# Ledger of designs, part 34: designed miniproteins, single chains, continued (3)

Each design is a single chain, and the fold is of that chain. pLDDT is the mean over its residues in the fold that is shown.

## One batch from the design tools (miniprotein)

Design m9160
Fold by ESMFold2-Fast:
Structure m9160 (fold): chain A 116 residues (1-116)
Amino acid sequence: MEEERRKLVAELEARGLPTREAWIVADLMLIEKLPYDEAVETARRIVELLERMRQAYDAGDFEAVAKAAIEIAELSPATTRVEVDDDMPEELRKRAEEVNAKQTAPATRTFTIKKR
């Protein structure tokens, strides 16, 4: 899988995808079994959510970090796991548990969200 993933990333980069987006698209195609067009669209949404999560983390808004991480996991349930602290609202904890329950393969991406 890792060698196949690297080869696919190189092919996606040759098609003009940025490296970060290409790795996400490769995981969506190989693990989530999405077709190329859907994987590219989903990867762009994930990149936007990762940027939102980074901004929220820098602002100390850990609920917004948790929401963004859960949205990423909802878009890529087989590859993404979200772990939230007990300090998070019950609604966010339940959403994280629900998305984690849909995981069918070892997580390629794990978000652990705790207050600093």
Scores: mean pLDDT 78

Design m9161
Fold by ESMFold2-Fast:
Structure m9161 (fold): chain A 94 residues (1-94)
Amino acid sequence: AEEIIRVALIDALEEVIDFLKKKKPSLSEEQQKLADKAIELLEESKELLLNKGDLKKALDLAIEGLKLAKQAIPEYADAFDSAITSLKEEKEKL
């Protein structure tokens, strides 16, 4: 169960990080700062998952990163909110 969650979350985090990096050049300076901080938190979450670290901490970092991504790219707020809700539900099962 935990191994499947780790693999799925790593793949999802890589997709979100790539998306944020591709969108960053079109954002305002303030939105770019939020995107940079989001990327940092999501990459930290991914490193914890890759190094078989604390899954709950990785989920917390991913949730915080997605909250900043939502602020950086409000056009995708609904998609980020859905992802945040899913991660919160997974955290409650731990």
Scores: mean pLDDT 87

Design m9162
Fold by ESMFold2-Fast:
Structure m9162 (fold): chain A 84 residues (1-84)
Amino acid sequence: LADALITYYFVAEPGSEEYEKARKEIDEVVEKAKEVDPEKVSELMARMSAAMILSIVTDGNNLSRDELIERLREIGEEIQRLAE
């Protein structure tokens, strides 16, 4: 899931085959994780959104692109663990 999140948000061009594959993987893993713990998934998704907003609003000053990628990787790993 973490690699799919990074591919979807930072690497693949919107509309490409890689972008669509990453989107499908994200949707499938997130839905599976929601069946196990919907409250935890909501919390993790909120943390991801907050990190992305902080990076965009501060133009990377408070949260760099590399730090954002690391946070998304950690959040993706937590969601993946719930889905397992």
Scores: mean pLDDT 76

Design m9163
Fold by ESMFold2-Fast:
Structure m9163 (fold): chain A 102 residues (1-102)
Amino acid sequence: KPSLVELVQKSLERTLEEIEKEEDPNRILVLALSTIATIEMLLHVTKDASKEEKIEVLDLQIEFLEKVLELMKERNAPQSVIDEIEQELEVLKKRKEEIEKA
């Protein structure tokens, strides 16, 4: 039985492969943020997820967005696109802190 973490990891790996082939920074942004939104919905409906699994999923999402951010900076993406990714990273990091405190 695949774990929630395994499903999330495979989803992020697939999205990263698509992002590497995409040249339009706005399309990369949509792919990245849509993938994060889908994972957040999956976490919301998976009521039996442990605290440890939730933290591991957040770490995977943070690592994924940090890789996307680095790629965007290397490609000289518009500042507006960079700002959107940095804002989402801040939201995920705050959510991780909240779960760790619970």
Scores: mean pLDDT 85

Design m9164
Fold by ESMFold2-Fast:
Structure m9164 (fold): chain A 63 residues (1-63)
Amino acid sequence: MDLSPEAQKLLDEAVRLDMEALGNPEDFDKLMAESYRLMAQAAELEGDLESAEILRELADKLE
């Protein structure tokens, strides 16, 4: 499957947040929640609504 440029940018930003989370234990849950939210948006853009729903639920669980 070909990722759209928009989905790719969201995934790149999610990776950046994952790296920030590793360096900031105090903000780990908040940064990971935002990462999951971006991954959910990327999944939704690619038509994977089921994965998008799961990723949003994971983000909500961390907040």
Scores: mean pLDDT 81

Design m9165
Fold by ESMFold2-Fast:
Structure m9165 (fold): chain A 107 residues (1-107)
Amino acid sequence: VKELIEKLIKILEETIELLEKELPKLSPEEQEIAQEAIDLLKKIKEELEKALKTLSDEEARKTAIELTEQAIKLLDIVISKTTDEKLKKKLEELKKKLEEIKKKLEE
């Protein structure tokens, strides 16, 4: 469980860094959506880090599943509003990684 949550945190860090790097290149409407996603993903990451340190393995697993579902939903929103095909593909790859880890947590 700990290793899976650590992988989720790394994927979220990668997603945040990608969005922050690309933010200045986006349209004003896309920037607003991406900034909101960055802020929410940072909160999700903080909650995952707290869960790792404070919760039992079973409660950390349940929390990680719920937080990963939230992160996937945020990525779907950004992907749906993104006009940059290269950024869209990278976000879809990161979403797939999140979905794969979530499936392993549910097993």
Scores: mean pLDDT 85

Design m9166
Fold by ESMFold2-Fast:
Structure m9166 (fold): chain A 88 residues (1-88)
Amino acid sequence: TDLVQQAIQSLSRGVYHARLGLDPEHAAEVMRLGGEAVDSLDAGDFGGALRSLQEMRRLVEEHSKDPVHKQQALQSLDRAMESVRQAS
């Protein structure tokens, strides 16, 4: 299984749950960072992808108001970061 594709799938699930738990301002920022992470992965910039994913995780941890969607977003982002670390 392609680790980059696994990272993108986990990131996509993380963004989905983050959007459901965050207010519109923070949801927009997580979507922007998610796009940056995908662009970094496509370019082979695993360090850039990890920085974007870490910032997404911080936003979800600090600002998500839905406990179920917060937990699912954090778990999915942690899986994405693990896939990126294994790919690098």
Scores: mean pLDDT 90

Design m9167
Fold by ESMFold2-Fast:
Structure m9167 (fold): chain A 85 residues (1-85)
Amino acid sequence: SFEDELLERYVAVYEDPAAFEALVEELIARAKEAGLEVSEEFKKQIELAVRTMAEAAKLLAEEPGEGLPKAEELAREAEKEIEKL
């Protein structure tokens, strides 16, 4: 699914600035398609959500058993950040 592909991209984003920028731009493009206003504040919130989700994805990939509860917590925080916009 798109969500599975997005999760793989978050893992790649953790330490790759080019992948980070590409994912942020794609999410901003999707927000514009959904009719959302994209301000500088909106962009910063998307960047923060992407970084939080990248940390969650990395933790899940490296520590699937012990990392899962923390990764789920980070993912929920990222979703809340996006939903506020």
Scores: mean pLDDT 73

Design m9168
Fold by ESMFold2-Fast:
Structure m9168 (fold): chain A 116 residues (1-116)
Amino acid sequence: DEVERRLAALLAQIAALDAQWAATSDAAQRAALRRQMTDLVLEMLRLLLAAGKSLAEAVREITARMDALGLRRPAAEALTAAALIVMEEEMVAETRAALGRELPDSEAFGEWLRRQ
């Protein structure tokens, strides 16, 4: 299964970054490792969503896989950050679609925003 193979490869990369994070005390290096882990987890979420899973199902599956490998707090924080990015993208898309139906004129939308 192509999806399973890609998820396993991404999870292995996250585990390697988690180990590097635990081995360093450099704050800048730790921040860079956390950003890299967030990007990889975001790719895992997108793969599961593309496979037809809900965001909640994808988060539960990734959490179970991370827990099975004993991954540390920064991997769990990366999952939270990645899930929030997906939620924000979905809310922005839904808001734009809803406002596009009610306010198809972009000028009217600009005026509405100025009154908030």
Scores: mean pLDDT 80

Design m9169
Fold by ESMFold2-Fast:
Order: C-alpha cells, then structure tokens, then sequence
Structure m9169 (fold): chain A 96 residues (1-96)
C-alpha cells in the first residue's frame, strides 16, 4: 500500500493523499483509514485524526486496535482525558 510506504518515510502529506485515494477505491479499507488518521495525528492535527476515525465508524468500517489507539491519543493530546478513557474502555469491550 503506497500510503503506508509514504508514512514510513515520514512523508505525512503524501501518505494523506495516497490514503484518501485508496479510500475512494475501497471505502471499507481499514488500513487506509488507520494510516490517514495516524498521519494527521503525527502532523499535530488531532481533530482531523478523530474526524477520519468517526467517518470510518459511520460508514460501518470495523475499527482496528490501531484506530482506537489513535483516537485515545488524539483525545489525550487535546486535553480530553475523560473521552480518552472512554475510548480505551470501548476498545476493551470490542475485544472481549
């Protein structure tokens, strides 16, 4: 996946563009949503990272452990410790 390769090179803007293209080809591509959200998180755009995961969930995409981790980290970095804890609890319930 090109988005993952660009992310590994720390080309976060390139990773965003490639991941968005992959989502257009397959709107249920879990890997593409995870890389897109992770790229935004690493760029410091925590609200865009959360929006990406929210859109995936609304489309019926199964959230990966990585997506839950990104969502919790984004809330912590935004100072919302309560929502971060709720996300960790939700992840545990989905894994049970």
Amino acid sequence: MKARELYAKRDYEGAVKAAEEEIKKNPFNEDAYEILARAYLDMGDYEKALKVIDEAEKRGVKLTVGMYSIKAAAYELLGDEEKAREVVEEMRKQAA
Scores: mean pLDDT 84

Design m9170
Fold by ESMFold2-Fast:
Structure m9170 (fold): chain A 94 residues (1-94)
Amino acid sequence: LEEALREFVENGSVEALARIQEALDAMPREERLERLRELAERLAEALLKKVEENAEEIAKYEGKPAEEVIKEAREKVEEELRRVEELLERLRAE
């Protein structure tokens, strides 16, 4: 799972994504929910790193300062992670 996640983040491999889904489906419900939380956090971290690395290029494309691009990305990631956490709490309660 960890290796497949790394491959997916680095190159967007469809094969890696399929392996992640298969691994999650094979897990007990509680373990699956915990793993999904970890995956969401890692994907968020990888996304922010990629935005920071390409901030100047994105800034030129959008006509914004690079620091604004980074700030907006961080705010959106934090909001989505909160939504994921709420969803996982609800799924755990069911």
Scores: mean pLDDT 75

Design m9171
Fold by ESMFold2-Fast:
Structure m9171 (fold): chain A 80 residues (1-80)
Amino acid sequence: SRLAAARAALDAALEAIAQEVAGLLAANPDLPREEVEAMAEAMVRQVVRHLAEKYGLSPAEAEELLAEALARLRARLREL
């Protein structure tokens, strides 16, 4: 399905974002965590917008994907 394809693409993007955030936090220990979290959330929102357009998601599917992506990002950031 379109949503399943978008979720698969999101999995790769979330891993890339998590690696970028981990690298920023490791290299910049004095960088405010809230700034890094805001950057990561902005990146996720951009990815979800791109995937919604690419896969022709309905507004409801796009909202579902965004909610899932933000929840997964926030869970991953708590592990870092």
Scores: mean pLDDT 84

Design m9172
Fold by ESMFold2-Fast:
Structure m9172 (fold): chain A 99 residues (1-99)
Amino acid sequence: SGEKLRRELKELADKSRSESLTKRVQELTDEVRRLGEQARRAAEEDLDRAEELYRRAEELTRKSEELARESPSAQPYADEARRVYDETRRILEEARRRA
């Protein structure tokens, strides 16, 4: 029936959208991980640079969380970005105390 076809097309469109959002959140999470690693390395030698990298990681973490609200399948990746960001913050707070 036309009703069944409309339902199937909607499910396919919803799945495609969810997959696209999940991929974007994965890419943001990978960038947060990369920025976090760079910030941790910089924290011992150039605190100003480490703070700039950390600020950028904060922006991307917020963006990943915003996109994950539109796709539950993306939530684990946004949670990973938050975890990396929080760990990076802890390391920077220790570096600031030593500086």
Scores: mean pLDDT 84

Design m9173
Fold by ESMFold2-Fast:
Structure m9173 (fold): chain A 63 residues (1-63)
Amino acid sequence: SARERAEELFAEVERLAAEGALSPEELKTIRDAVEQALADGDGRGAYAIAGSGVREAREVLEG
């Protein structure tokens, strides 16, 4: 489901944050946004937010 895919992508955001890609404050902002989208029934929005977080975190580690 879109919810499960969003949760899987957010788990990847948390993993990258543990590697130093994101501050605790940045991680909290993404978490709160994903959780709010899921609470609103917006699985597509949650997936997009989590996916954006993965891309930004990877750019920090790769750049």
Scores: mean pLDDT 84

Design m9174
Fold by ESMFold2-Fast:
Structure m9174 (fold): chain A 55 residues (1-55)
Amino acid sequence: SMEELLARKRELQDRYEATLKQVEAQPDNQELVAELQRLRDELARVTAEIRALLE
């Protein structure tokens, strides 16, 4: 549902912001950098799903 997608997007945005701060503190931590990239990919996917429902 749209409500579930919006809740998921908010959760992913919060995790992205938290992970970004951790990467800024530890830029050589490859696990955090990989997690940040995964969160970006998931956010793009959820955003595309939301846009598809609005069309």
Scores: mean pLDDT 85

Design m9175
Fold by ESMFold2-Fast:
Structure m9175 (fold): chain A 88 residues (1-88)
Amino acid sequence: GGEAMEAVGEAVLSGTEEAAEEAVRQVERSSPKASPELLEEIRRSVYEAVKAKQEVDKDPSNRKALSRYIGGALRAIGLAFEAELRSG
């Protein structure tokens, strides 16, 4: 089941809210045993990464936004992977 990880990757690379919503849905579908708290953390991390990506796209010279984007993207991917492990 790589669909959830691919959807999270697409959301953090594209920076669109539509891709973020799809990523959250794919994680929920692939991780039925994940706690509501973990799913909420995943939702937050995906949307925070998307917002930071939008700031980077608006101003690529903004190093603080770039740092937040990279950190947020890594957190979102890591949490999604944790949810899959807890559901397998």
Scores: mean pLDDT 82

Design m9176
Fold by ESMFold2-Fast:
Structure m9176 (fold): chain A 98 residues (1-98)
Amino acid sequence: MAAARRAELEREEREFLEELEKKLEEILKEPDKEKQREQLEELYEEMLAKARELIARREDLDRAEAEAELARLEAQREANLESLLKNIEKKRKELEKE
């Protein structure tokens, strides 16, 4: 039972990551930089919400460990978002040179 539940959570995580990758590719096609930033912030919030859901459904983490992991993800939110935006801007400039 526990192993089957873990496999289901891992499958849901993989499916969600695949959907996020497709959404990210769509956001990269957005010509308006302001709209692109808003869409990236929304996508990142969706990612955090799913991470919270998956962590809460994990039976191998106690409550304190789950809360600590969520706090860590929230603390890294701004740094991860800025890194993602910089990487996207770099790729956009490289595509404009070709």
Scores: mean pLDDT 67

Design m9177
Fold by ESMFold2-Fast:
Structure m9177 (fold): chain A 66 residues (1-66)
Amino acid sequence: SVEDLKKLADRSVESVAKMYNLSEEEVSQLKKEIEAAIEENKDNPPMALRQISEILAKKIKEAQKK
């Protein structure tokens, strides 16, 4: 369900935030981007999951470059 996907996404964001010491502002922005992806793809959960994975991968790559 969309609710389960949102819960999974939130946990993933918290894990990345802890691993890479993201600021509260960065976490807030990341959550907004993921929430938008879920809303845009509410009728297509596999596409929503793919976009969430891509958003997280991009953020991880950016964090690793610091």
Scores: mean pLDDT 80

Design m9178
Fold by ESMFold2-Fast:
Structure m9178 (fold): chain A 61 residues (1-61)
Amino acid sequence: SEQHRAKLQSAIDYFVGSYDNFVMTAANFGKLVTFIKSTFPEVTLDAATQQELEQLAKAKA
């Protein structure tokens, strides 16, 4: 949904923006997933949602 996407985008913007030079690595992706799960527990992070997260974070970085 649009609200779901907006929450993901806000989480990505905040997380990536907290770094001076963010690089999308497996470790950083894992940290992003953990951050979203702890901050937005209502968001379901299935495989498709995690793939969308990876693409959005790469575009932001």
Scores: mean pLDDT 73

Design m9179
Fold by ESMFold2-Fast:
Structure m9179 (fold): chain A 58 residues (1-58)
Amino acid sequence: SILEEAKKKAIELLRQGATTQETFDAVVKWLQEEYGLSEDEATEIAIKALQEALEELK
């Protein structure tokens, strides 16, 4: 799913030392570029993906 791919991208960026904000911004942009999502749609998915990525990295 798009959410699973976004979560995977968020985990990758966080593991590379990106901040939470940098990771969020990068995932939003990636979703817009890769899947053609609107900013609002990409933002909603990115929030969920980042929350799940942070939970997994505990």
Scores: mean pLDDT 86

Design m9180
Fold by ESMFold2-Fast:
Structure m9180 (fold): chain A 79 residues (1-79)
Amino acid sequence: SPADEMRRRILAEARLTLMRMLATSLKKSASPEDQKRIDALLNEMEAWFLANRDAPADELLAGVEEREKEFLAELKKIE
């Protein structure tokens, strides 16, 4: 239904927003080199989201969840 698609799309956007907030928080204590790396990782995730914005909401949410997992794994390597 349109309501179910809207809910899944909102969840995808909420997850991306949470990753933006996490990146911003981590950058406060990061070196300039690590800040640049965090920015590059976030920009890659943002670019994927923009490229897939018109995809079906279930596919968009699944893709964001997969990239969230990858993003968190890469952030852990910076520590």
Scores: mean pLDDT 85

Design m9181
Fold by ESMFold2-Fast:
Structure m9181 (fold): chain A 62 residues (1-62)
Amino acid sequence: MKPASEEEKEEIRRAAEELIRELEKDPDNATLQAALGVEAAAAEILGDEEAAKRLREALRKA
């Protein structure tokens, strides 16, 4: 598998930040929690460990 491009990593980080902000507004939202989990797994697979870590930390706090 080819590693994600810098542009793809930036898109992942932006999506992660948006999901984290939405979860902070509604921490009990199971759909958002699932979405963060999926995004964290995708970020890890693509090699963006920082985005994956931030998404998992947001889930841990919810």
Scores: mean pLDDT 75

Design m9182
Fold by ESMFold2-Fast:
Formats: sequence, structure tokens, C-alpha cells
Structure m9182 (fold): chain A 97 residues (1-97)
Amino acid sequence: ERQFELDLLVALIELIAAVLRIYAKHNKVSPEELKAIDLVEEAAGLVSRDTSPEALQRAIELLKQALEIAKKAGMDPEFISLIERALQLAERALELS
């Protein structure tokens, strides 16, 4: 149950990163928006390989940076909401680790 929930949370973070990358590939996004998406992908890649508390804490830091950059860049609120969800998922994963 705990391991299943952790694996599911990681998969959802990976899905969010994939959605943001697909959006960037098909739409003109600013360099700042691309930086935010790169940070979300880095966080997703990290937690897909390692769900230790240290890796989850680093992923949370990356997602917080991504969220700040995305908001400052004026990213679409729908995609900002996805980054906020990824952060919440990572924080929940840390509680389970």
C-alpha cells in the first residue's frame, strides 16, 4: 500500500512533466517558461530513479524554483496549476518515505 502510493505519486509527477514538455514542443514558449519546464523534468527524472528522502527534498526544491520562475514568466495559470500539483505530490511522497 505505502510503496504503491509512492510509486503512483512518482508516476503522476512524471505525467505532469510529460504534459508540460508536449505543450512546449507544440507552442511558442518563452526561455523562462522552458527553464521552468526543464526544472520540472529534472525533478521528475530524479524521483523516478530515487525515492529517498534526500532525492524527494531535492525534487521539492526544483519544483519550488520551477513554480517561482513559471509565475514570474506569466505562464498560463492552467500549467502553473500543474506545477503546483507536482509540488504537492512530491511533498506527499516525502511524507511516505
Scores: mean pLDDT 89

Design m9183
Fold by ESMFold2-Fast:
Structure m9183 (fold): chain A 126 residues (1-126)
Amino acid sequence: DPSAKKRKEEIKKQSEETAKFHEKLIKETEEIIKKYKDSDIGVYAAANALLADAYKSLASYYEQQGNEDLAKKYLEKAKEYEALYNENKEVYDELMKQIGKEIAENGKPKDGLETIERVLELLKNL
């Protein structure tokens, strides 16, 4: 079915674009962690929570692509960052409160990319 093949190719392209956005989020968030690890526990805990979520998303993407080795690797990374966030749950709760306030002041994000960009900007300004 040519229409089914075209839909599958469009879904694959969209998934690849989503994976690239999560890779960008991971890179920028790791730079934030390195900068704030010893100076701001709030930013550090928030960054760990974002990395855990981003790695879970990448693990899901690669599992759907049939790449079990990468899916497992990213899932293990997600668990590492999730453990670090759980050690600082109170700080994560404060970040979620600040995200809620930002959404209340500036409106809901139009898409996932805007959400990621606004959360990264919030982390940089904390």
Scores: mean pLDDT 73

Design m9184
Fold by ESMFold2-Fast:
Parts: C-alpha cells; structure tokens; sequence
Structure m9184 (fold): chain A 86 residues (1-86)
C-alpha cells in the first residue's frame, strides 16, 4: 500500500474511534452519518491502489453527503486535505 494511503487509513481509523468514543456528544443522525461516511472512506483507502483513485472515491462520497449534510462533508474534506499535506 502506498505511504499516503496507509497514512489516510490510519488517520481515518483514529477519527472513527474518536467519533465512536464521543457517541453521546453527537445527535444520532450526525453520529450515524459520520460513522457510515468514515467506514466508506476507510474502505476506499483499503481498496484503492493510488492516492488519485482514493481522492476520486472520497470526492464521490462527499458529493452524496454535501446536499443534506454540508457540515459533515466539510469536516471530511478538511480531513482528507490535512492528510495530503502531511
């Protein structure tokens, strides 16, 4: 697995754990939406063979989220941009 994809996978798994540990601090709809999106991002990181393929898959996930959950889409977009910078 490419280094950037391994980094994205590790950081996404950490964020998923943080969200699960803070379940009681989130409304149920936000919690379920974040968990589902993070699991899809983790799957994309595992199945992608390049960073470009991963970014394309994440973009499709975010496009589906943005109309109903723009704040969640922004959090996840900022997360991917953070991983790419480091």
Amino acid sequence: MPVLLRHALAEAERLLQYVEENKDKLDPETYETLIKALREIIQAARESKSWEEFRKRVDEILKKLEPKYPEIAKILRDFVDFVERF
Scores: mean pLDDT 83

Design m9185
Fold by ESMFold2-Fast:
Structure m9185 (fold): chain A 82 residues (1-82)
Amino acid sequence: SEEELKEMLREVGFSEEIVNDKEVLKEVKKVYEALGGDKELFKKVLEHVKDVSEDNKKGIINALKHISENIEEAIPFLKSLA
């Protein structure tokens, strides 16, 4: 559900402004669907996006779009993360 995805964003440390942003949620949902609903991989995506985005909305959206557009390459990389 959308509320479950929002809670995962909060757990990773994203701000409420980001968690409730419609554009962020659109891209978050695309990534979650592209991962086939794999919650563990999705959590690794969120942790990686938070780390590389400099906590800015545009950086977050760009990172999420890149992952969803390159999912075959992204999955092996994310699985390698501790």
Scores: mean pLDDT 80

Design m9186
Fold by ESMFold2-Fast:
Structure m9186 (fold): chain A 68 residues (1-68)
Amino acid sequence: SKEEKLKEAEKLLEKARKELSKFVSDEQVEKFIEEMKKFIEENLDKLSLEELLTKMENMAVRFYLENS
């Protein structure tokens, strides 16, 4: 369901915030989280759960590599 998809996306977003805050400044992490929230809002009805989570993970990994 859409509700389950949103819940899983929010869970991954919270995990990313906690992990990234260990290596990247609070300012950069908050900016990234804002971008991730917009991505979720724009793609929640367009992508499958697997596609949404995979793209979110790739975005988090890329951000980590560019900012750590």
Scores: mean pLDDT 84

Design m9187
Fold by ESMFold2-Fast:
Structure m9187 (fold): chain A 80 residues (1-80)
Amino acid sequence: SAAKLAALKSALSSASKSVVMSAISEGLKSADPRFVQLAFEALKASGDPHLYKVALEALKENPNKALAAKLKAELEALLA
């Protein structure tokens, strides 16, 4: 829903690192590709290696395995 997407955007912009970590994790586990894209863009903008590790774990639980594999490869390339 638009309300859930707006809530995710707000959480990803939080000053609290724990809130941002939870938002990235939940966004990347979403079946809705709009939530996945938003969380992934915020993750890449952060440049935070700790958040990248959180993202790799979250992607294992995404129901879209093809999308998850693509994003995992992109993150691993950024870490190389």
Scores: mean pLDDT 82

Design m9188
Fold by ESMFold2-Fast:
Structure m9188 (fold): chain A 80 residues (1-80)
Amino acid sequence: SEEKRKRFEELKKKAEESTDPELQLIYLTGMFAEARDDPELLKEVIEFAKKLKERSTDPEFQKAIDQIIKEMELKLKELE
C-alpha cells in the first residue's frame, strides 16, 4: 500500500508539473490504473481530472479528459 501511494503521488506530481497535454493524459491514466480498485483514490483522480480540464482551452484535450472521467465514474460505481 505504501508503494502504491508513492507511485500515485509521483504520477500526480508529474501531471501537475507537465504543460504537455499528451503527457498529462499519460500520467492521468497511470493514476487511474493505480487507483482502479480503491474508491477513495478513484474519487481523487476524478477530481484531479476535472481540474486538468478546467486548466485547458483545448477542446480535444477536454474531450479526452471527459472520456477518462466517464470511465473512472463507471469503475467507481462498480466498486460501490
Scores: mean pLDDT 82

Design m9189
Fold by ESMFold2-Fast:
Structure m9189 (fold): chain A 75 residues (1-75)
Amino acid sequence: APASAAELLALAMEGARAYAAGDYERAATLFTQAIAQLPADHPLLPEVLALLARAYEALGRTEEARRLRQQADAL
């Protein structure tokens, strides 16, 4: 079953806390889980894509971060 709005918000918030704590790997995992549950037209999708891009940038995954930013900007 698709995640509820509350579950998606909880994933994004937990990811943001992980990022703030410097746990970029956990942040990336949580944001990826949120993206997998979001419809393509959901208003939160570009925000979560941008957050995942920041996590990948922090991990040195610069090209993946760049691609995610381009996806967010195209929405």
Scores: mean pLDDT 82

Design m9190
Fold by ESMFold2-Fast:
Structure m9190 (fold): chain A 82 residues (1-82)
Amino acid sequence: EEAEKEEIRKLAEEFYKNASEEEREALERMKESGIKYTGWTKEQMEKKIKEMIEELKNSNVSEKEKQAMAAYIMVLEEALKA
């Protein structure tokens, strides 16, 4: 699990290294408006994070899409810690 989390973090870092300012702002907006206004419980967020991690593992999507998905997973994990 920790090795898996580290791999997701590396994918998210690659997204941010190559992302434009607009792409970074879009993720920040998703974090601020999506999470703030969804009313999700911590349990619902944990379930969503696990579902997205499984989707990332099983998805046949582009590397750029995997990086974006990993960045969103990291946003959700950060929201859980707050």
Scores: mean pLDDT 71

Design m9191
Fold by ESMFold2-Fast:
Structure m9191 (fold): chain A 74 residues (1-74)
Amino acid sequence: EETEKRKEVLEKRLEFLQSNLDAINAEIDELKARLPHLTPEERERATQRIESLQALKDFYQEEIDKLKAELEKL
C-alpha cells in the first residue's frame, strides 16, 4: 500500500520531468528552425540558448533515468 503510493508519487514526478524535457526539446527545435532567418546577433544569442538547453536536457534525462530505475525496483 505505501509502496503503491510511493510509486504514484514517483510516476507523477517522472511525468513532470518528461513534460519539461519535451518542452526543452520543442524549444531547441524551434530555435534551430529559426536560425536561418535570424540576424547574426540574434543567431549568437539563439545558439547560446540552445547550448544551455542541451545541458539542461542532459541533466533532466539523468534524473528521469534515475526515477525509472527506482520505479522498476518497486
Scores: mean pLDDT 84

Design m9192
Fold by ESMFold2-Fast:
Structure m9192 (fold): chain A 63 residues (1-63)
Amino acid sequence: SSIEKRAQQLIKDVREGKVSPEQAQQQISEIVTEGRRQGVPDAELHRLAAEIQEVLEEVLKEK
Protein backbone atom coordinates (compact mmCIF):
# COMPACT_ATOMS: atom_id res chain seq x y z
CA SER A 1 0.00 0.00 0.00
CA SER A 2 2.64 2.59 1.02
CA ILE A 3 4.93 1.40 -1.80
CA GLU A 4 2.07 1.61 -4.32
CA LYS A 5 1.20 5.14 -3.12
CA ARG A 6 4.83 6.19 -3.49
CA ALA A 7 5.01 4.68 -7.00
CA GLN A 8 1.77 6.45 -8.06
CA GLN A 9 3.04 9.76 -6.67
CA LEU A 10 6.31 9.35 -8.62
CA ILE A 11 4.34 8.60 -11.82
CA LYS A 12 2.35 11.82 -11.26
CA ASP A 13 5.52 13.84 -10.58
CA VAL A 14 7.16 12.44 -13.75
CA ARG A 15 4.12 13.30 -15.87
CA GLU A 16 3.98 16.83 -14.41
CA GLY A 17 7.72 17.39 -14.94
CA LYS A 18 8.40 17.84 -11.21
CA VAL A 19 11.36 15.41 -11.18
CA SER A 20 14.29 14.96 -13.56
CA PRO A 21 14.84 11.59 -15.30
CA GLU A 22 17.88 11.04 -13.04
CA GLN A 23 15.83 11.76 -9.91
CA ALA A 24 13.05 9.46 -11.16
CA GLN A 25 15.54 6.58 -11.71
CA GLN A 26 16.93 7.13 -8.19
CA GLN A 27 13.43 7.04 -6.68
CA ILE A 28 12.55 3.85 -8.61
CA SER A 29 15.62 2.19 -7.08
CA GLU A 30 14.60 3.40 -3.59
CA ILE A 31 11.00 2.19 -4.00
CA VAL A 32 12.18 -1.28 -5.07
CA THR A 33 14.72 -1.51 -2.22
CA GLU A 34 12.22 -0.33 0.41
CA GLY A 35 9.43 -2.57 -0.91
CA ARG A 36 11.71 -5.61 -0.85
CA ARG A 37 12.56 -4.85 2.81
CA GLN A 38 8.82 -4.56 3.59
CA GLY A 39 8.20 -8.03 2.08
CA VAL A 40 6.50 -6.91 -1.13
CA PRO A 41 6.86 -9.71 -3.74
CA ASP A 42 9.60 -9.15 -6.34
CA ALA A 43 7.03 -9.64 -9.15
CA GLU A 44 4.96 -6.72 -7.79
CA LEU A 45 8.04 -4.51 -7.34
CA HIS A 46 9.20 -5.30 -10.89
CA ARG A 47 5.72 -4.44 -12.21
CA LEU A 48 5.68 -1.08 -10.38
CA ALA A 49 9.22 -0.23 -11.54
CA ALA A 50 8.32 -1.11 -15.15
CA GLU A 51 5.18 1.07 -14.98
CA ILE A 52 7.16 4.09 -13.73
CA GLN A 53 9.91 3.52 -16.33
CA GLU A 54 7.29 3.31 -19.12
CA VAL A 55 5.82 6.68 -18.07
CA LEU A 56 9.33 8.18 -17.86
CA GLU A 57 10.14 6.94 -21.40
CA GLU A 58 6.88 8.42 -22.74
CA VAL A 59 7.61 11.83 -21.16
CA LEU A 60 11.22 11.82 -22.45
CA LYS A 61 10.01 10.86 -25.97
CA GLU A 62 7.74 13.95 -26.04
CA LYS A 63 10.53 16.34 -24.96
Scores: mean pLDDT 81

Design m9193
Fold by ESMFold2-Fast:
Structure m9193 (fold): chain A 55 residues (1-55)
Amino acid sequence: APTRLTPEQEAIALEVIRDTNARLKALPADGGLDELDKVSQEEAARYRQRLAEAA
């Protein structure tokens, strides 16, 4: 297969993207930079954990 991700890993990636977008939309327009960084780090950690579980 030309992709390096399994169908399960692709589903996880889409879920994480959706959750990240929802959280980003909930942040205030001003002063949200610290929360943006926190959300990014938490979603990256969740993505890595779920990929490891799906491998």
Scores: mean pLDDT 71

